Designed miniproteins, single chains. Designs and how they scored, part 65

Each design is a single chain, and the fold is of that chain. pLDDT is the mean over its residues in the fold that is shown.

## One batch from the design tools (miniprotein)

Design m2248
Fold by ESMFold2-Fast:
Structure m2248 (fold): chain A 98 residues (1-98)
Amino acid sequence: HMSLEQLEQKLQQVEDMKLSVTRFLEDRSFEELQRPDVRDLLEQILQSLLEMDPSLKPKVEKLLSLIRNGSKEEVLEAWTELTDDLIEKLRKQIEQLK
């Protein structure tokens, strides 16, 4: 459905987003992550990922729940899992088009 070039651009965007958000999360306390402005920013980022792949919805909902009820470590782990799964899926789609 998507061109090879479009998939490669999407992969780069997700890899860049993973790095940027991981640093953003690591640089903040768990209490800071619960602030409305920070939460709204994270929800916007997660919505962008859902637009790329709607199958991520359960992992996005888990991550949002962990921001409210979990720990910083669990949030970082869930973010890593979500982005790694999307990256792997995109890499497999790219290989299928070669």
Scores: mean pLDDT 83

Design m2249
Fold by ESMFold2-Fast:
Structure m2249 (fold): chain A 79 residues (1-79)
Amino acid sequence: SAEIEAAIAHLEGRIKALEEFMEKTDLSEEQREKLEEVIRLLRELREHMRRTGEIDEELARRADELEREFGEMVREQLA
C-alpha cells in the first residue's frame, strides 16, 4: 500500500531526526534514556508496519505519549 509505504518513510524520517537531536544535544542521563525509549518504540512500530502492513495504534499512542513527556522534560530544563 502506498499509504503504508508513506507512513514507514515518515517514521524513518522521525527516527533519524530524533537520533540527530540526541547526537547534537547535551542531554541528561534521564533525558537520554527517555529519548532512547521513544526511538526504540518508533523502530518497533516501523518493523510492525513492515511485517504486517498495518499500524499498531496502541504502540503509536505510547510512542507519542513518551515523546511528549520527553519534550516537556527538555522544556522544563530550559525554563
Scores: mean pLDDT 84

Design m2250
Fold by ESMFold2-Fast:
Structure m2250 (fold): chain A 62 residues (1-62)
Amino acid sequence: SLEEREKLAALGYIYAAEGRFEEGKRLLSQAVGEEAGEKAAELTMEGNGREGGRVAKDGLLS
């Protein structure tokens, strides 16, 4: 469901922001797809959390 995907995306975002890239990417990829999930994790880990969050949100709506 969308709610479960939102929870996975939020948790993945937190892990990526904490520098836990492998865990963050896995969770975000499960929530929003492999391409969008990896991009969101990379942007978030690089300190561009605003763009990482936007990519994740766009993926949830697809």
Scores: mean pLDDT 83

Design m2251
Fold by ESMFold2-Fast:
Structure m2251 (fold): chain A 74 residues (1-74)
Amino acid sequence: MLSEEEKERLDKEEMRAVAALYELRDARPDISDEEMVELARELGRRAREWAETKSVEETIEEIRRWLAETLARL
């Protein structure tokens, strides 16, 4: 079971990734608010799925990998 400290670490990593997406949007005005919201929602859903089958460290690595791949595609 995840501890409260482990949950906080995952929440902070998700928030960091969402912040990075919105920072990119400032440079990419062609990306809609709706698209950003959908990307943030996808991240949240995937992070929960990863946390069910992976360690906290592995889940953080998956979040960082997803962010890097998503930023490269935008």
Scores: mean pLDDT 79

Design m2252
Fold by ESMFold2-Fast:
Structure m2252 (fold): chain A 78 residues (1-78)
Amino acid sequence: GAAARDAAFDRAVATAVAMAKKFSGGATPTVTVTVDGDNRSAVITAGDDVKATVTATPEAVEATVTAGDKQLYWRTPV
């Protein structure tokens, strides 16, 4: 349901923010959240080389964290 999706999205954003801060050497992350109906997205940037994107749909929350040439991805069904 919407509450489970929202909780999963918030947790994924918090995880991505923590990772972005760590991978950027402690730079303060900037978070931009967009809501469009049942869909949510967050773009997280830290320092010059770290970017993360978190997307939520009714079916799943997906997150990607990019640091230089390296990328991490995870998906949580909801």
Scores: mean pLDDT 84

Design m2253
Fold by ESMFold2-Fast:
Structure m2253 (fold): chain A 72 residues (1-72)
Amino acid sequence: METPIPLEEFRKAMAEYLAAAKKRGAEAVGEPFSLEMTLDGVRVRVTFVPMKGLDAQGNESTAVVPVGVEEI
């Protein structure tokens, strides 16, 4: 059974990830950028931010983090 990940669940996961990252002192280190893609058959624009923070092992890392999604 194809269970598409609902866009709302994706948003909730992003919000929880961002809240946890901010509590760990993660910060934006670059300008936000947007990519258009198809998620669950829906055309969306996903906004990403390069963020620097600590990983689970306490090492500094930089990752491109999805922070917003908009249907287009």
Scores: mean pLDDT 68

Design m2254
Fold by ESMFold2-Fast:
Structure m2254 (fold): chain A 93 residues (1-93)
Amino acid sequence: DEEVLKLIEEAAKETEEALLKLAKTEQDKRDARLAAVLIEYLLSEVAEGKISVEEALELLRTAMEKAGMSEEQIEVAIEKFEEAAKRLEELKK
C-alpha cells in the first residue's frame, strides 16, 4: 500500500517534470499539471481495481486530447502511465 502510493506519486511527478521540459507557454505548464493529476487519479483507480489499465489509458488520452494537448505531450504522458502501470502490476501478487 505504501509502496503503491509512492509509485503513483513518483509517476505523477515524473510526468509533470517531463512535460514541463517541453513547455513553451503558460498553458503548456497548466497542461503538464493537468496530465500529472490525471495520471495520479487514474493509477489510483487501477491500483484499487476500479478500472482496467486499458480503460485508464483511453480516459487519459481522451482527456488530454480534449484539453488540446499536442500529440508529443500526449505520447510522453501515455508512456509514463504505461511504465507506472507495469510497475504496479509487478507490486501486486
Scores: mean pLDDT 86

Design m2255
Fold by ESMFold2-Fast:
Structure m2255 (fold): chain A 77 residues (1-77)
Amino acid sequence: MSVEELKQKFLNAVFGSEKLDAFLQLLDKNASPSTLVELLKKVNGPIVGSKLNDLLKKVLEKYPNNKEVQSLVNQLK
């Protein structure tokens, strides 16, 4: 599955487990940090609290020097 197909899967998924699966696959395929940050900002309802924080941590671990990722993590502390 391409990065673009995974982005669509993430956006169209209703359940948090499907969004998590698509997002983790995007990380594995080295999707850009800007794309990952944009998708996390669009999440509403099915990924909340600790699950969202776990995804933010994984993105920060992959892109520790990216300012957009650092800003998003700091905003959601």
Scores: mean pLDDT 73

Design m2256
Fold by ESMFold2-Fast:
Structure m2256 (fold): chain A 120 residues (1-120)
Amino acid sequence: MAEALEEALASIPEVVAEYEKILGTKLPQAFVDELRRAVEALAAGDRRAAARALGAALGLLAEVMRENPENVSEEEILALEAAHLALHEGREEEAFARLEEAGRYDVLEGLRRLLESARA
């Protein structure tokens, strides 16, 4: 768990930098804060808090993409919005399916795998 947490935290700046390049704009600090909150909640064994924080981060990313749509697909935006709603409502399986469709993010894939391992 500790090694996976360190790897997830270390990948956040890289994921943020890739999205900022694609979108041509800065991601809000709230996005980074929610990803960190999700990783920390997973380390503490609070899977529900982690899912909510991850959902909030995906919602913020979808908002930035909607404001900067030139280099992103509608399918990516819709998948992030659907995952945010599903995680907020406790429909984690639906959220994970949507994250797979949008989940080319190392951090988001790592968090999904950690949430799945804590599911049982």
Scores: mean pLDDT 74

Design m2257
Fold by ESMFold2-Fast:
Structure m2257 (fold): chain A 64 residues (1-64)
Amino acid sequence: TAQELANRLVAHTLRAVGAELENDPEGIAREAQALRDISVEAEKAGHTELAEWARRQAERFAAR
């Protein structure tokens, strides 16, 4: 459901922020990949706005 995808998006975003604070590049990369996976899953399910938010979060963390 959209709510389950949104909950996963929030959880992985918080983990990515935690990894940034700890200077853990492997952790950042792992969470960025999880956010990309959520974006793809949301897009396939027709949750376009959620997919765009997940994509933007993934791009933010991948740019470091």
Scores: mean pLDDT 83

Design m2258
Fold by ESMFold2-Fast:
Structure m2258 (fold): chain A 85 residues (1-85)
Amino acid sequence: NAEKLIELGKKYYEKGDEIMALFYYQQAANLAKKNKDYETLLKIYEEMVKLFPKNKRALKGAAEAAKQIGDEETSRKYEEKLNEL
């Protein structure tokens, strides 16, 4: 389910529809969060940061997901990027 939402997000990004791309990535993230799948949640937000490096929601989401899996170093890196915006 989350994989199909990520695929749709990529497809809309490739078409230049950034609003729809962000919508589908956020739906994938919401699904992972509901399932408490924080490893998948981190991967989704990292994809979002790769495509939208200044997106505050993606940076904050990646930092929070990394913290949930005990990766304090990755969490700090995304918090630092957020503070540079």
Scores: mean pLDDT 87

Design m2259
Fold by ESMFold2-Fast:
Structure m2259 (fold): chain A 94 residues (1-94)
Amino acid sequence: DVEEELERLRRSLEASPEPLRRLAREIGKAILAFAAGDDATAERHMREAARILKELNPALDEQEIIARLRAEMEAAAVDPAHRELLLRLARVLL
């Protein structure tokens, strides 16, 4: 049940350390902006998410993180069912 999984994710994020909650919010904002066709805003939030993730794991490359996030959003947006799930996920991450 997707609703139960999303509620579990929301509770997990509320209990998470602040940097992880900030990361989740930035990813959620990027997804919503991308879905709205606002590439500039989506890119800004993806860059912020990449910076937070890089701080948590210095071995990661910011450009690689941004590229992966963009590719996943593009793939999900092509399928209406995946797009709806992605939007529901984004609302939980906020």
Scores: mean pLDDT 79

Design m2260
Fold by ESMFold2-Fast:
Structure m2260 (fold): chain A 67 residues (1-67)
Amino acid sequence: MKLKIKSTLVKVAQDESGRWVVVWPDLPLDKSPVTTVREVVPSREEAEELKRRKQKELDEVVEKLKK
């Protein structure tokens, strides 16, 4: 079920003000559109690192669901 796991991807975006923002879903277990969490980071490189870290956390949660 990789396709469903991909729906919990962490996304990096830039605000209109040029700030780097990392967005990820909160509690992907919920059937309804889950609440997204946003965190502002000082640079693109920091955003990429945070993305990797949060993506791993989400993958772990989904993996534990599957057992």
Scores: mean pLDDT 66

Design m2261
Fold by ESMFold2-Fast:
Structure m2261 (fold): chain A 81 residues (1-81)
Amino acid sequence: MRADFERDMARIEVGAEFYREHREVFQKDFDAIKDPELKSLHLARWVALALGARPEALPTDSEEVRKAIEEYNARLDALDA
């Protein structure tokens, strides 16, 4: 029980750190999206990321964000190992 809670908290910490490090990338992509529904999806996906969730897809063509997500997923994989 305690170990599961600590793992979940560690994932949230990784997510929060990722958002803090890439907040400007989030904002730049968010400002570039003109479709209101895509903006809402982008926000929802980044909120999930900040909470330590694994994104299956992001509405982004940014290579910087794609690489950052790969690194983020690798950090989560290390916590699950």
Scores: mean pLDDT 71

Design m2262
Fold by ESMFold2-Fast:
Structure m2262 (fold): chain A 85 residues (1-85)
Amino acid sequence: GIIGGQVIDEEGNPIPGARIIARNRETGEEYESISNEEGLYGISDLEPGIYDVTFRAEGYEEVIIEDVEVEEDGESTIVNPILRR
């Protein structure tokens, strides 16, 4: 499966260089991505399951989105966090 989306601030501006960590709740395996110049990120080749996704960027509060379901057969789960200072 895939988790992807766009990291933005409170004004709707993209946040490049944000660190995204998807942790499988059952196995504890962690997968990482970094947002690009458009704030876009993607983590592929995830096993189906329930993930907690952590978003970190310098100068912003950490955001954790829990209970993100990743499905089989290449379905994309879209997660678009809003980061706050």
Scores: mean pLDDT 86

Design m2263
Fold by ESMFold2-Fast:
Structure m2263 (fold): chain A 63 residues (1-63)
Amino acid sequence: SPEDEVEAFLETLRLAAETHPEVAERYQRIIDRIEELRKQGKSPEDILREGAAETRRLVAELA
């Protein structure tokens, strides 16, 4: 389900934070943003779109 896709994405971000402790706080900010959007009642599709964009931006900044 779309909700399961959001949970899978959050688990991927948590794993990334554990794997890259030097930037864990930055991954945690993306996780916190996703959780805020969920609390605001945003659709899973909108949450995944914004989360993916923030993650791509972070990865590009770290390159």
Scores: mean pLDDT 86

Design m2264
Fold by ESMFold2-Fast:
Structure m2264 (fold): chain A 58 residues (1-58)
Amino acid sequence: GEIKDKIIEEIQKELESEHKDEIESLASDSKDPDIALDKVTELINEAKDKLKEQLKSL
């Protein structure tokens, strides 16, 4: 619902849509919006760390 929309918007802004579809799927599959938020937050942090590592290797 609306919580999913907020998660999606925030992530899209942060990640420039690289992983938005995967994140949307995670949010959609969650039975509990609060659990979805936690999962999505973890994924965002992991994605940011990965991007930093990739940038260092360039």
Scores: mean pLDDT 63

Design m2265
Fold by ESMFold2-Fast:
Structure m2265 (fold): chain A 76 residues (1-76)
Amino acid sequence: SDITLGVAAISVGVIALLLEQGKAEEAVEFAREMAERFKEDPEAALEMLDAAVEAAEAAGAREAAARLRELRRELE
């Protein structure tokens, strides 16, 4: 739905901001919470996590990127 896609996009923005601030643990926990909220739309959760991984890689947050990939794998 348009609302779900909008929430996913906002969630990625929050994750990127936390990663830029060096708050890697908060970013991963926020991503986990949002993925659980998207359980009715697993495609939105996967798209959000894919974008979150890219944001973590761009920020050089290697551990956060690895944890986000593991979270994504758990949803498959």
Scores: mean pLDDT 81

Design m2266
Fold by ESMFold2-Fast:
Structure m2266 (fold): chain A 85 residues (1-85)
Amino acid sequence: TPSQQQLQEVKSRIRDLIESVRGLDPETARRLMREEMRRLIEEHGIDLTMAAVEEVFVEKTVSGTNEEIRLASIVLVQTLEIERE
């Protein structure tokens, strides 16, 4: 379905975001994560974006590195903070 295709697209963009912020200082990484997550929420809505973030986080907890888990956790926290604004 279109919603399932959108979910996979958002998940792909979140994975790319995690990779792009790898090795950056924490302040810069957090800023870039926040900017991209705001765009995803504006384009796809909070519910779909949150589902994608949760699925990527679970994927990283099952098969990712400690660094990937940490970065996915930060993305999840940034998304929750944006939702509450």
Scores: mean pLDDT 86

Design m2267
Fold by ESMFold2-Fast:
Structure m2267 (fold): chain A 82 residues (1-82)
Amino acid sequence: MIKVTKVEPPRARPGQGVTITGEGFTPDTKVYVGDVEAPFVTQLSPTEIAARVPEDAPLGERDVYVEKDGQRSEPVKLEVVE
């Protein structure tokens, strides 16, 4: 099962690095911010992913979720700021 429990920091700019904590992460796990696929995703462990907020991510409170093999996690919230 793939799961996201938090994103840190909870407030970030487009292009800023964030750490996603959860379960079931593998190197092929994709990260989405506001339905935009994040580039430069690096799996640190089965419970942590480093990702960059997409430069074209919409501003405001957005869902962060992960996808693997067609399975999507429930989202956590991230505030995308200027």
Scores: mean pLDDT 83

Design m2268
Fold by ESMFold2-Fast:
Structure m2268 (fold): chain A 53 residues (1-53)
Amino acid sequence: SREEQIEALAESAVDLWEVGAELEGIKVSEKEREDAFKRAKEIFEQTRRLAEE
């Protein structure tokens, strides 16, 4: 479904962000990961709406 595709994209974005944080020696908390996932999901949903116009 479209929801599953957006979630998969958000998970990929969060994974890349976590790797980047580890390279900088930053410890990512579960709260920070959840916030990043929500933000990524919103961005992908909004981007898709704009692309459909």
Scores: mean pLDDT 78

Design m2269
Fold by ESMFold2-Fast:
Structure m2269 (fold): chain A 70 residues (1-70)
Amino acid sequence: MDGERLAQEVGDAVAAAFGPEAGEQVRQSMLEQGLDEAMARNVLAAIAGAVADRAAGSPVRTGGGFVVTP
């Protein structure tokens, strides 16, 4: 099931936005509870929106916690 891959991607995105501990907690919770793909996509979209908002309000390179892979 692709949900496990989505959980890893969501966890990585959360780690980039909120820090590695938060990313691990989210990934672990998703793997334990079996998150739906729709929920995973919704979380990824929310993170992408938050990153875009911060990029618009800050310099292109802000700190070092945000990793963007085009």
Scores: mean pLDDT 64

Design m2270
Fold by ESMFold2-Fast:
Structure m2270 (fold): chain A 67 residues (1-67)
Amino acid sequence: GAMAEQGQALAERLERALALLEEQGLVDPTIRALYEEAIRLAREGRLEEAERLADQAMKLAVQRHLA
């Protein structure tokens, strides 16, 4: 259904975001774990929780590696 399609699209987008952050050296084990959990939640259709964790992971990556 639409939620499963949205979840898969979000999961794929988060996987690409994680790969780009890894390429730039902005991923530590904590950030990776948060993105992996967000991807899992997205695939389960828990879109709000997935987006919240992904936002947290991105903010942490910026704070630890860019700020």
Scores: mean pLDDT 82

Design m2271
Fold by ESMFold2-Fast:
Structure m2271 (fold): chain A 73 residues (1-73)
Amino acid sequence: MTLKLKVELKSDDEEVLNKVAEEAEEKIKKAVEEGKLVEVEATAANEIGKKAAEGIKAAAELANKVVEAKKAA
C-alpha cells in the first residue's frame, strides 16, 4: 500500500509554493496514520521550489520510517 504523491513546484510565487508544500505534508501525515508508504515525485523550476521539494521528500522519508517501525512492532 503506497501513496504516490505528485507535487508541482513550478510557481515563482513563494506563497503558492508554501501552500503546495503544506498540502503535501498533510497528505503524508494522513498516509502515516493509514499505515501507507509515501512515494514523492516533485517537479521544481526554481531554487525556492527545489528547497520545498527537498523538504517534502525528507518528510516522506521520515514518514516511511515511522510506518515501517509500526509494522516491525
Scores: mean pLDDT 78

Design m2272
Fold by ESMFold2-Fast:
Structure m2272 (fold): chain A 60 residues (1-60)
Amino acid sequence: MPAEVLAKLAELAARREEWEAAGLEEAIQHFDQATEAYDAKDLAAARQHADQAFEAARRG
């Protein structure tokens, strides 16, 4: 699998605790969708949802 997708998911996992404390539900939802897509081996969807999770977290 592309190392970049794994790196994005690892960074999201590290930030999940911070997002839960801050109540960033949309970011967490996109992260969960990214993880589900990755487990389903849909790397395109995993990357898309991971990018959406970062964007939602950045904007609050």
Scores: mean pLDDT 78

Design m2273
Fold by ESMFold2-Fast:
Structure m2273 (fold): chain A 57 residues (1-57)
Amino acid sequence: SDSEIRLAIRALLEHRGEVDRSRLAKALGVSQGTVSRVLREMVERGELRRVGRRYVR
């Protein structure tokens, strides 16, 4: 679910400081399209910042 993907993204950001779409899709076993949608929603909510191809808190 989207909520589980958001929790995983937050956990990875706390551990690694940054994530990218392709690595997230591979790590979570979901499509890049699904990850892109969730990342975009989190950026729109101010939960993440986009820096080039990467995302940070």
Scores: mean pLDDT 82

Design m2274
Fold by ESMFold2-Fast:
Structure m2274 (fold): chain A 61 residues (1-61)
Amino acid sequence: KVIVTTKPGTSDKVEKFIESLGGKVLESSYENGKEILLVEVPEDKIDELKKHPDVESVEEP
């Protein structure tokens, strides 16, 4: 599991990207104008997720 912070208005795009990596969005919330997603994604795909232009940060809980 990882916590993904996305840029405002991009959560749908990032969610589809996570699904394309073989991951799943478990929860979503909104804080300080940003979408925060709790996701399950393969460990080997975390670096690719971090490089997405609409992803601000990826943190392990």
Scores: mean pLDDT 79

Design m2275
Fold by ESMFold2-Fast:
Structure m2275 (fold): chain A 100 residues (1-100)
Amino acid sequence: SEIEELEKRYAEKADEMEAAGVSREEAIEFALEVAEEYLKLKEYEKAALGYGTVIMELLREGRYEEAEKVRKYFLENSDPKAKEELEKQLKKIEENLAKM
């Protein structure tokens, strides 16, 4: 499927970035690109996870206006349940980060 091909390419890119090392900005840009492609494919749960990750990283850097713009973009380009999925994914990300 198109999603499986996308996930394979992004997994390969993520491995390359981890091996080479990347700036925080490059990591954020990559995560946003992945999230945007899931949104185009109407994969709202996976898109919410990706956008949630970008939002959390921007908030950590004090980039509150950029975090809000990313959140609004996702909500404007997704269905009415997108907010519930985003909130669910943000909670899951917070729980995973607490273990590290």
Scores: mean pLDDT 75

Design m2276
Fold by ESMFold2-Fast:
Structure m2276 (fold): chain A 81 residues (1-81)
Amino acid sequence: MPNLEAEELLKRAEELKKEIEELRKTLPYSPEKQARLDRLKAELDALIDALRYGNVDLTLEKAQEQLKAIEEELERLRKEA
């Protein structure tokens, strides 16, 4: 059955993916910053897959912590712009 908390985390993860692509367009080109954005996108893609398909025992608490870490790194990248 759909878990409401998992659906909320999925929505947040998809919104963060959009923000990463928008930030990529607005930041001055830097290989370091592009690599950091690519890593964050890959982490979000893995998290979205795990939340949707449930192949491994990913707790909602662990998913929330991972999402928060991604949000914090994205905020750091925005501040560096």
Scores: mean pLDDT 75

Design m2277
Fold by ESMFold2-Fast:
Structure m2277 (fold): chain A 64 residues (1-64)
Amino acid sequence: SAAQAARQAAIELDIDLAFVVMQAHVLGLPREETDRLLERIRAGEPLEKVLEEAREIAKKRKEE
């Protein structure tokens, strides 16, 4: 049903957002970069893609 699908989507979104926040914290990303990644999850980008981008940002920052 549409209601069940909406509930499941909300749960999956909350889980994905939590994973991004945790990974950003582990990688030492600043709030601004974390917020940008959360926007991508809310826009419907795959979690795996967003987490890979988080790692690339962290790698780039180590060279600054």
Scores: mean pLDDT 82

Design m2278
Fold by ESMFold2-Fast:
Structure m2278 (fold): chain A 101 residues (1-101)
Amino acid sequence: SKREEAERLYEEALRLLEEGKYKEALATMMESIDLYLELGEYDKALQAALDFAEALVKAGKVRLAVVFLEGLARRLEVLGYTEMAEKLRARARELQKLADE
């Protein structure tokens, strides 16, 4: 099912990130988020994005996490998910302060 596929892609993206395959991890996580949005599982889509950003931060990729969140927020805003986009931008602003240290 699409829900099982979204969950599988979420888990695969985190595994790829742990392996240092950041480009593949990001693409795979975007596929998972897209499926959650298609399913109307907005809380799951938001949580997946925030979990991925946190995993990037733990891997020392703070600037990449900021770029990911800002890019996704822009895409979500174009699609009409303004509230979700603002939550992602809020997290990006917090992480940007850490990256500027």
Scores: mean pLDDT 87

Design m2279
Fold by ESMFold2-Fast:
Structure m2279 (fold): chain A 94 residues (1-94)
Amino acid sequence: QAELFAQVQAFSDKLVKDFIGPDTHARIAELSRTDPSVSSNMRKSLYNKITDYLSSMGRILREQIDANKGTPEADDLRAQLSEYITWLINWAKV
């Protein structure tokens, strides 16, 4: 199932670029400067949504690890899961 692993990697790259990148923080900061009454709730909502996506990806990776137990592919997926958990923890600190 090499195609599944390629899709997971592509999704990870897209998440980092589109959702976790500095552009997202810059846009939230700009909204905060313009309308502070709305910005805090919007920021929290967006962070929670991104956090949920990262948690869901971690669950999918765990399922793939279990399905491929004892293979080199499972070791690669464990490394990806560790990366997602690290991003999740760091995102929660923002």
Scores: mean pLDDT 61

Design m2280
Fold by ESMFold2-Fast:
Structure m2280 (fold): chain A 67 residues (1-67)
Amino acid sequence: MVPLIDPEEARRLADELVSEAEKLAKTNPRKAGILGVASALVYVAAGEPDLAREVIRRTKEAIDKAK
């Protein structure tokens, strides 16, 4: 099994993207959604689809709550 990118670097990058998405969920929900999807794609590329699903769920919930 070969992930497309280094798992350690992928998790660091994905965490940064999710953190930004969370901060932007209320101010700019469109951009927050894009960053959340980007984070999920990074997790998929790292071979972690369950984490990708969790990131999408959290991002969607943050945006929905922000209204």
Scores: mean pLDDT 77

Design m2281
Fold by ESMFold2-Fast:
Structure m2281 (fold): chain A 83 residues (1-83)
Amino acid sequence: NAELEEARAALAAGNGLEAAELGARAAEEGAKSGDVELAKEGAEVAIAGALQVPDAAVGAGLALRAIGYLIEAEIKSGVKVKL
């Protein structure tokens, strides 16, 4: 998944905001397709990136959005995963 690979690269580079935005997008794709592993990996990167964002409200918003997509994917797939 292109967004997930870009999110991981951004996280490795210390670009927390970009990592959180791309990770949340990957989680959204997982939610839309019922791909719970994609949603989980996207949410994990989004949370890690969000923790590096200096604006706590922006970081928290991105992390919560990604977690919401993971929950949606879990409901659609009937599978539970841990962050």
Scores: mean pLDDT 83

Design m2282
Fold by ESMFold2-Fast:
Structure m2282 (fold): chain A 75 residues (1-75)
Amino acid sequence: LEELRADPEVESLEPDPYFPEFYLLTDKRTGTTRLVRSEEEARAYIERMKKLSEEEIEEIKKRQEEIDKKLEELL
């Protein structure tokens, strides 16, 4: 797990405050946070993020911005 935190594609990897057996992984390239249930799931996610092209990253960011905008409209 410590090696995963040192990965340049990882912004943060912290225990979930409500379910400490799980982890919250924030990807540096897209800025998105994902709940991961195991070290294996975390590794698979990081490897997937490393293989994304710039265009794919921009598309992910766009989708996240759309979700954030909808949430802001509900507040």
Scores: mean pLDDT 72

Design m2283
Fold by ESMFold2-Fast:
Structure m2283 (fold): chain A 74 residues (1-74)
Amino acid sequence: APAKVTPEATEAAKKDLEELKKRGEEVELSEEAKEIKEKLMTKLGLSEEDAEIAAYQYELAKKYGITLDLSILD
């Protein structure tokens, strides 16, 4: 079954993005994460910034072998 991102993984992703943005660096997302970002903006009406944070969390979760519950995008 798809697992939800753990609170620790969510906090780590948020801190990483905050640090990157503080330094003026661009966040590089995979094609899958970019698709999720667009779906979050289109289906849920999230801001580009909030959708980017969520897409980055997906990237980190996938890298650590965690499958996110994406049913919210259905």
Scores: mean pLDDT 66

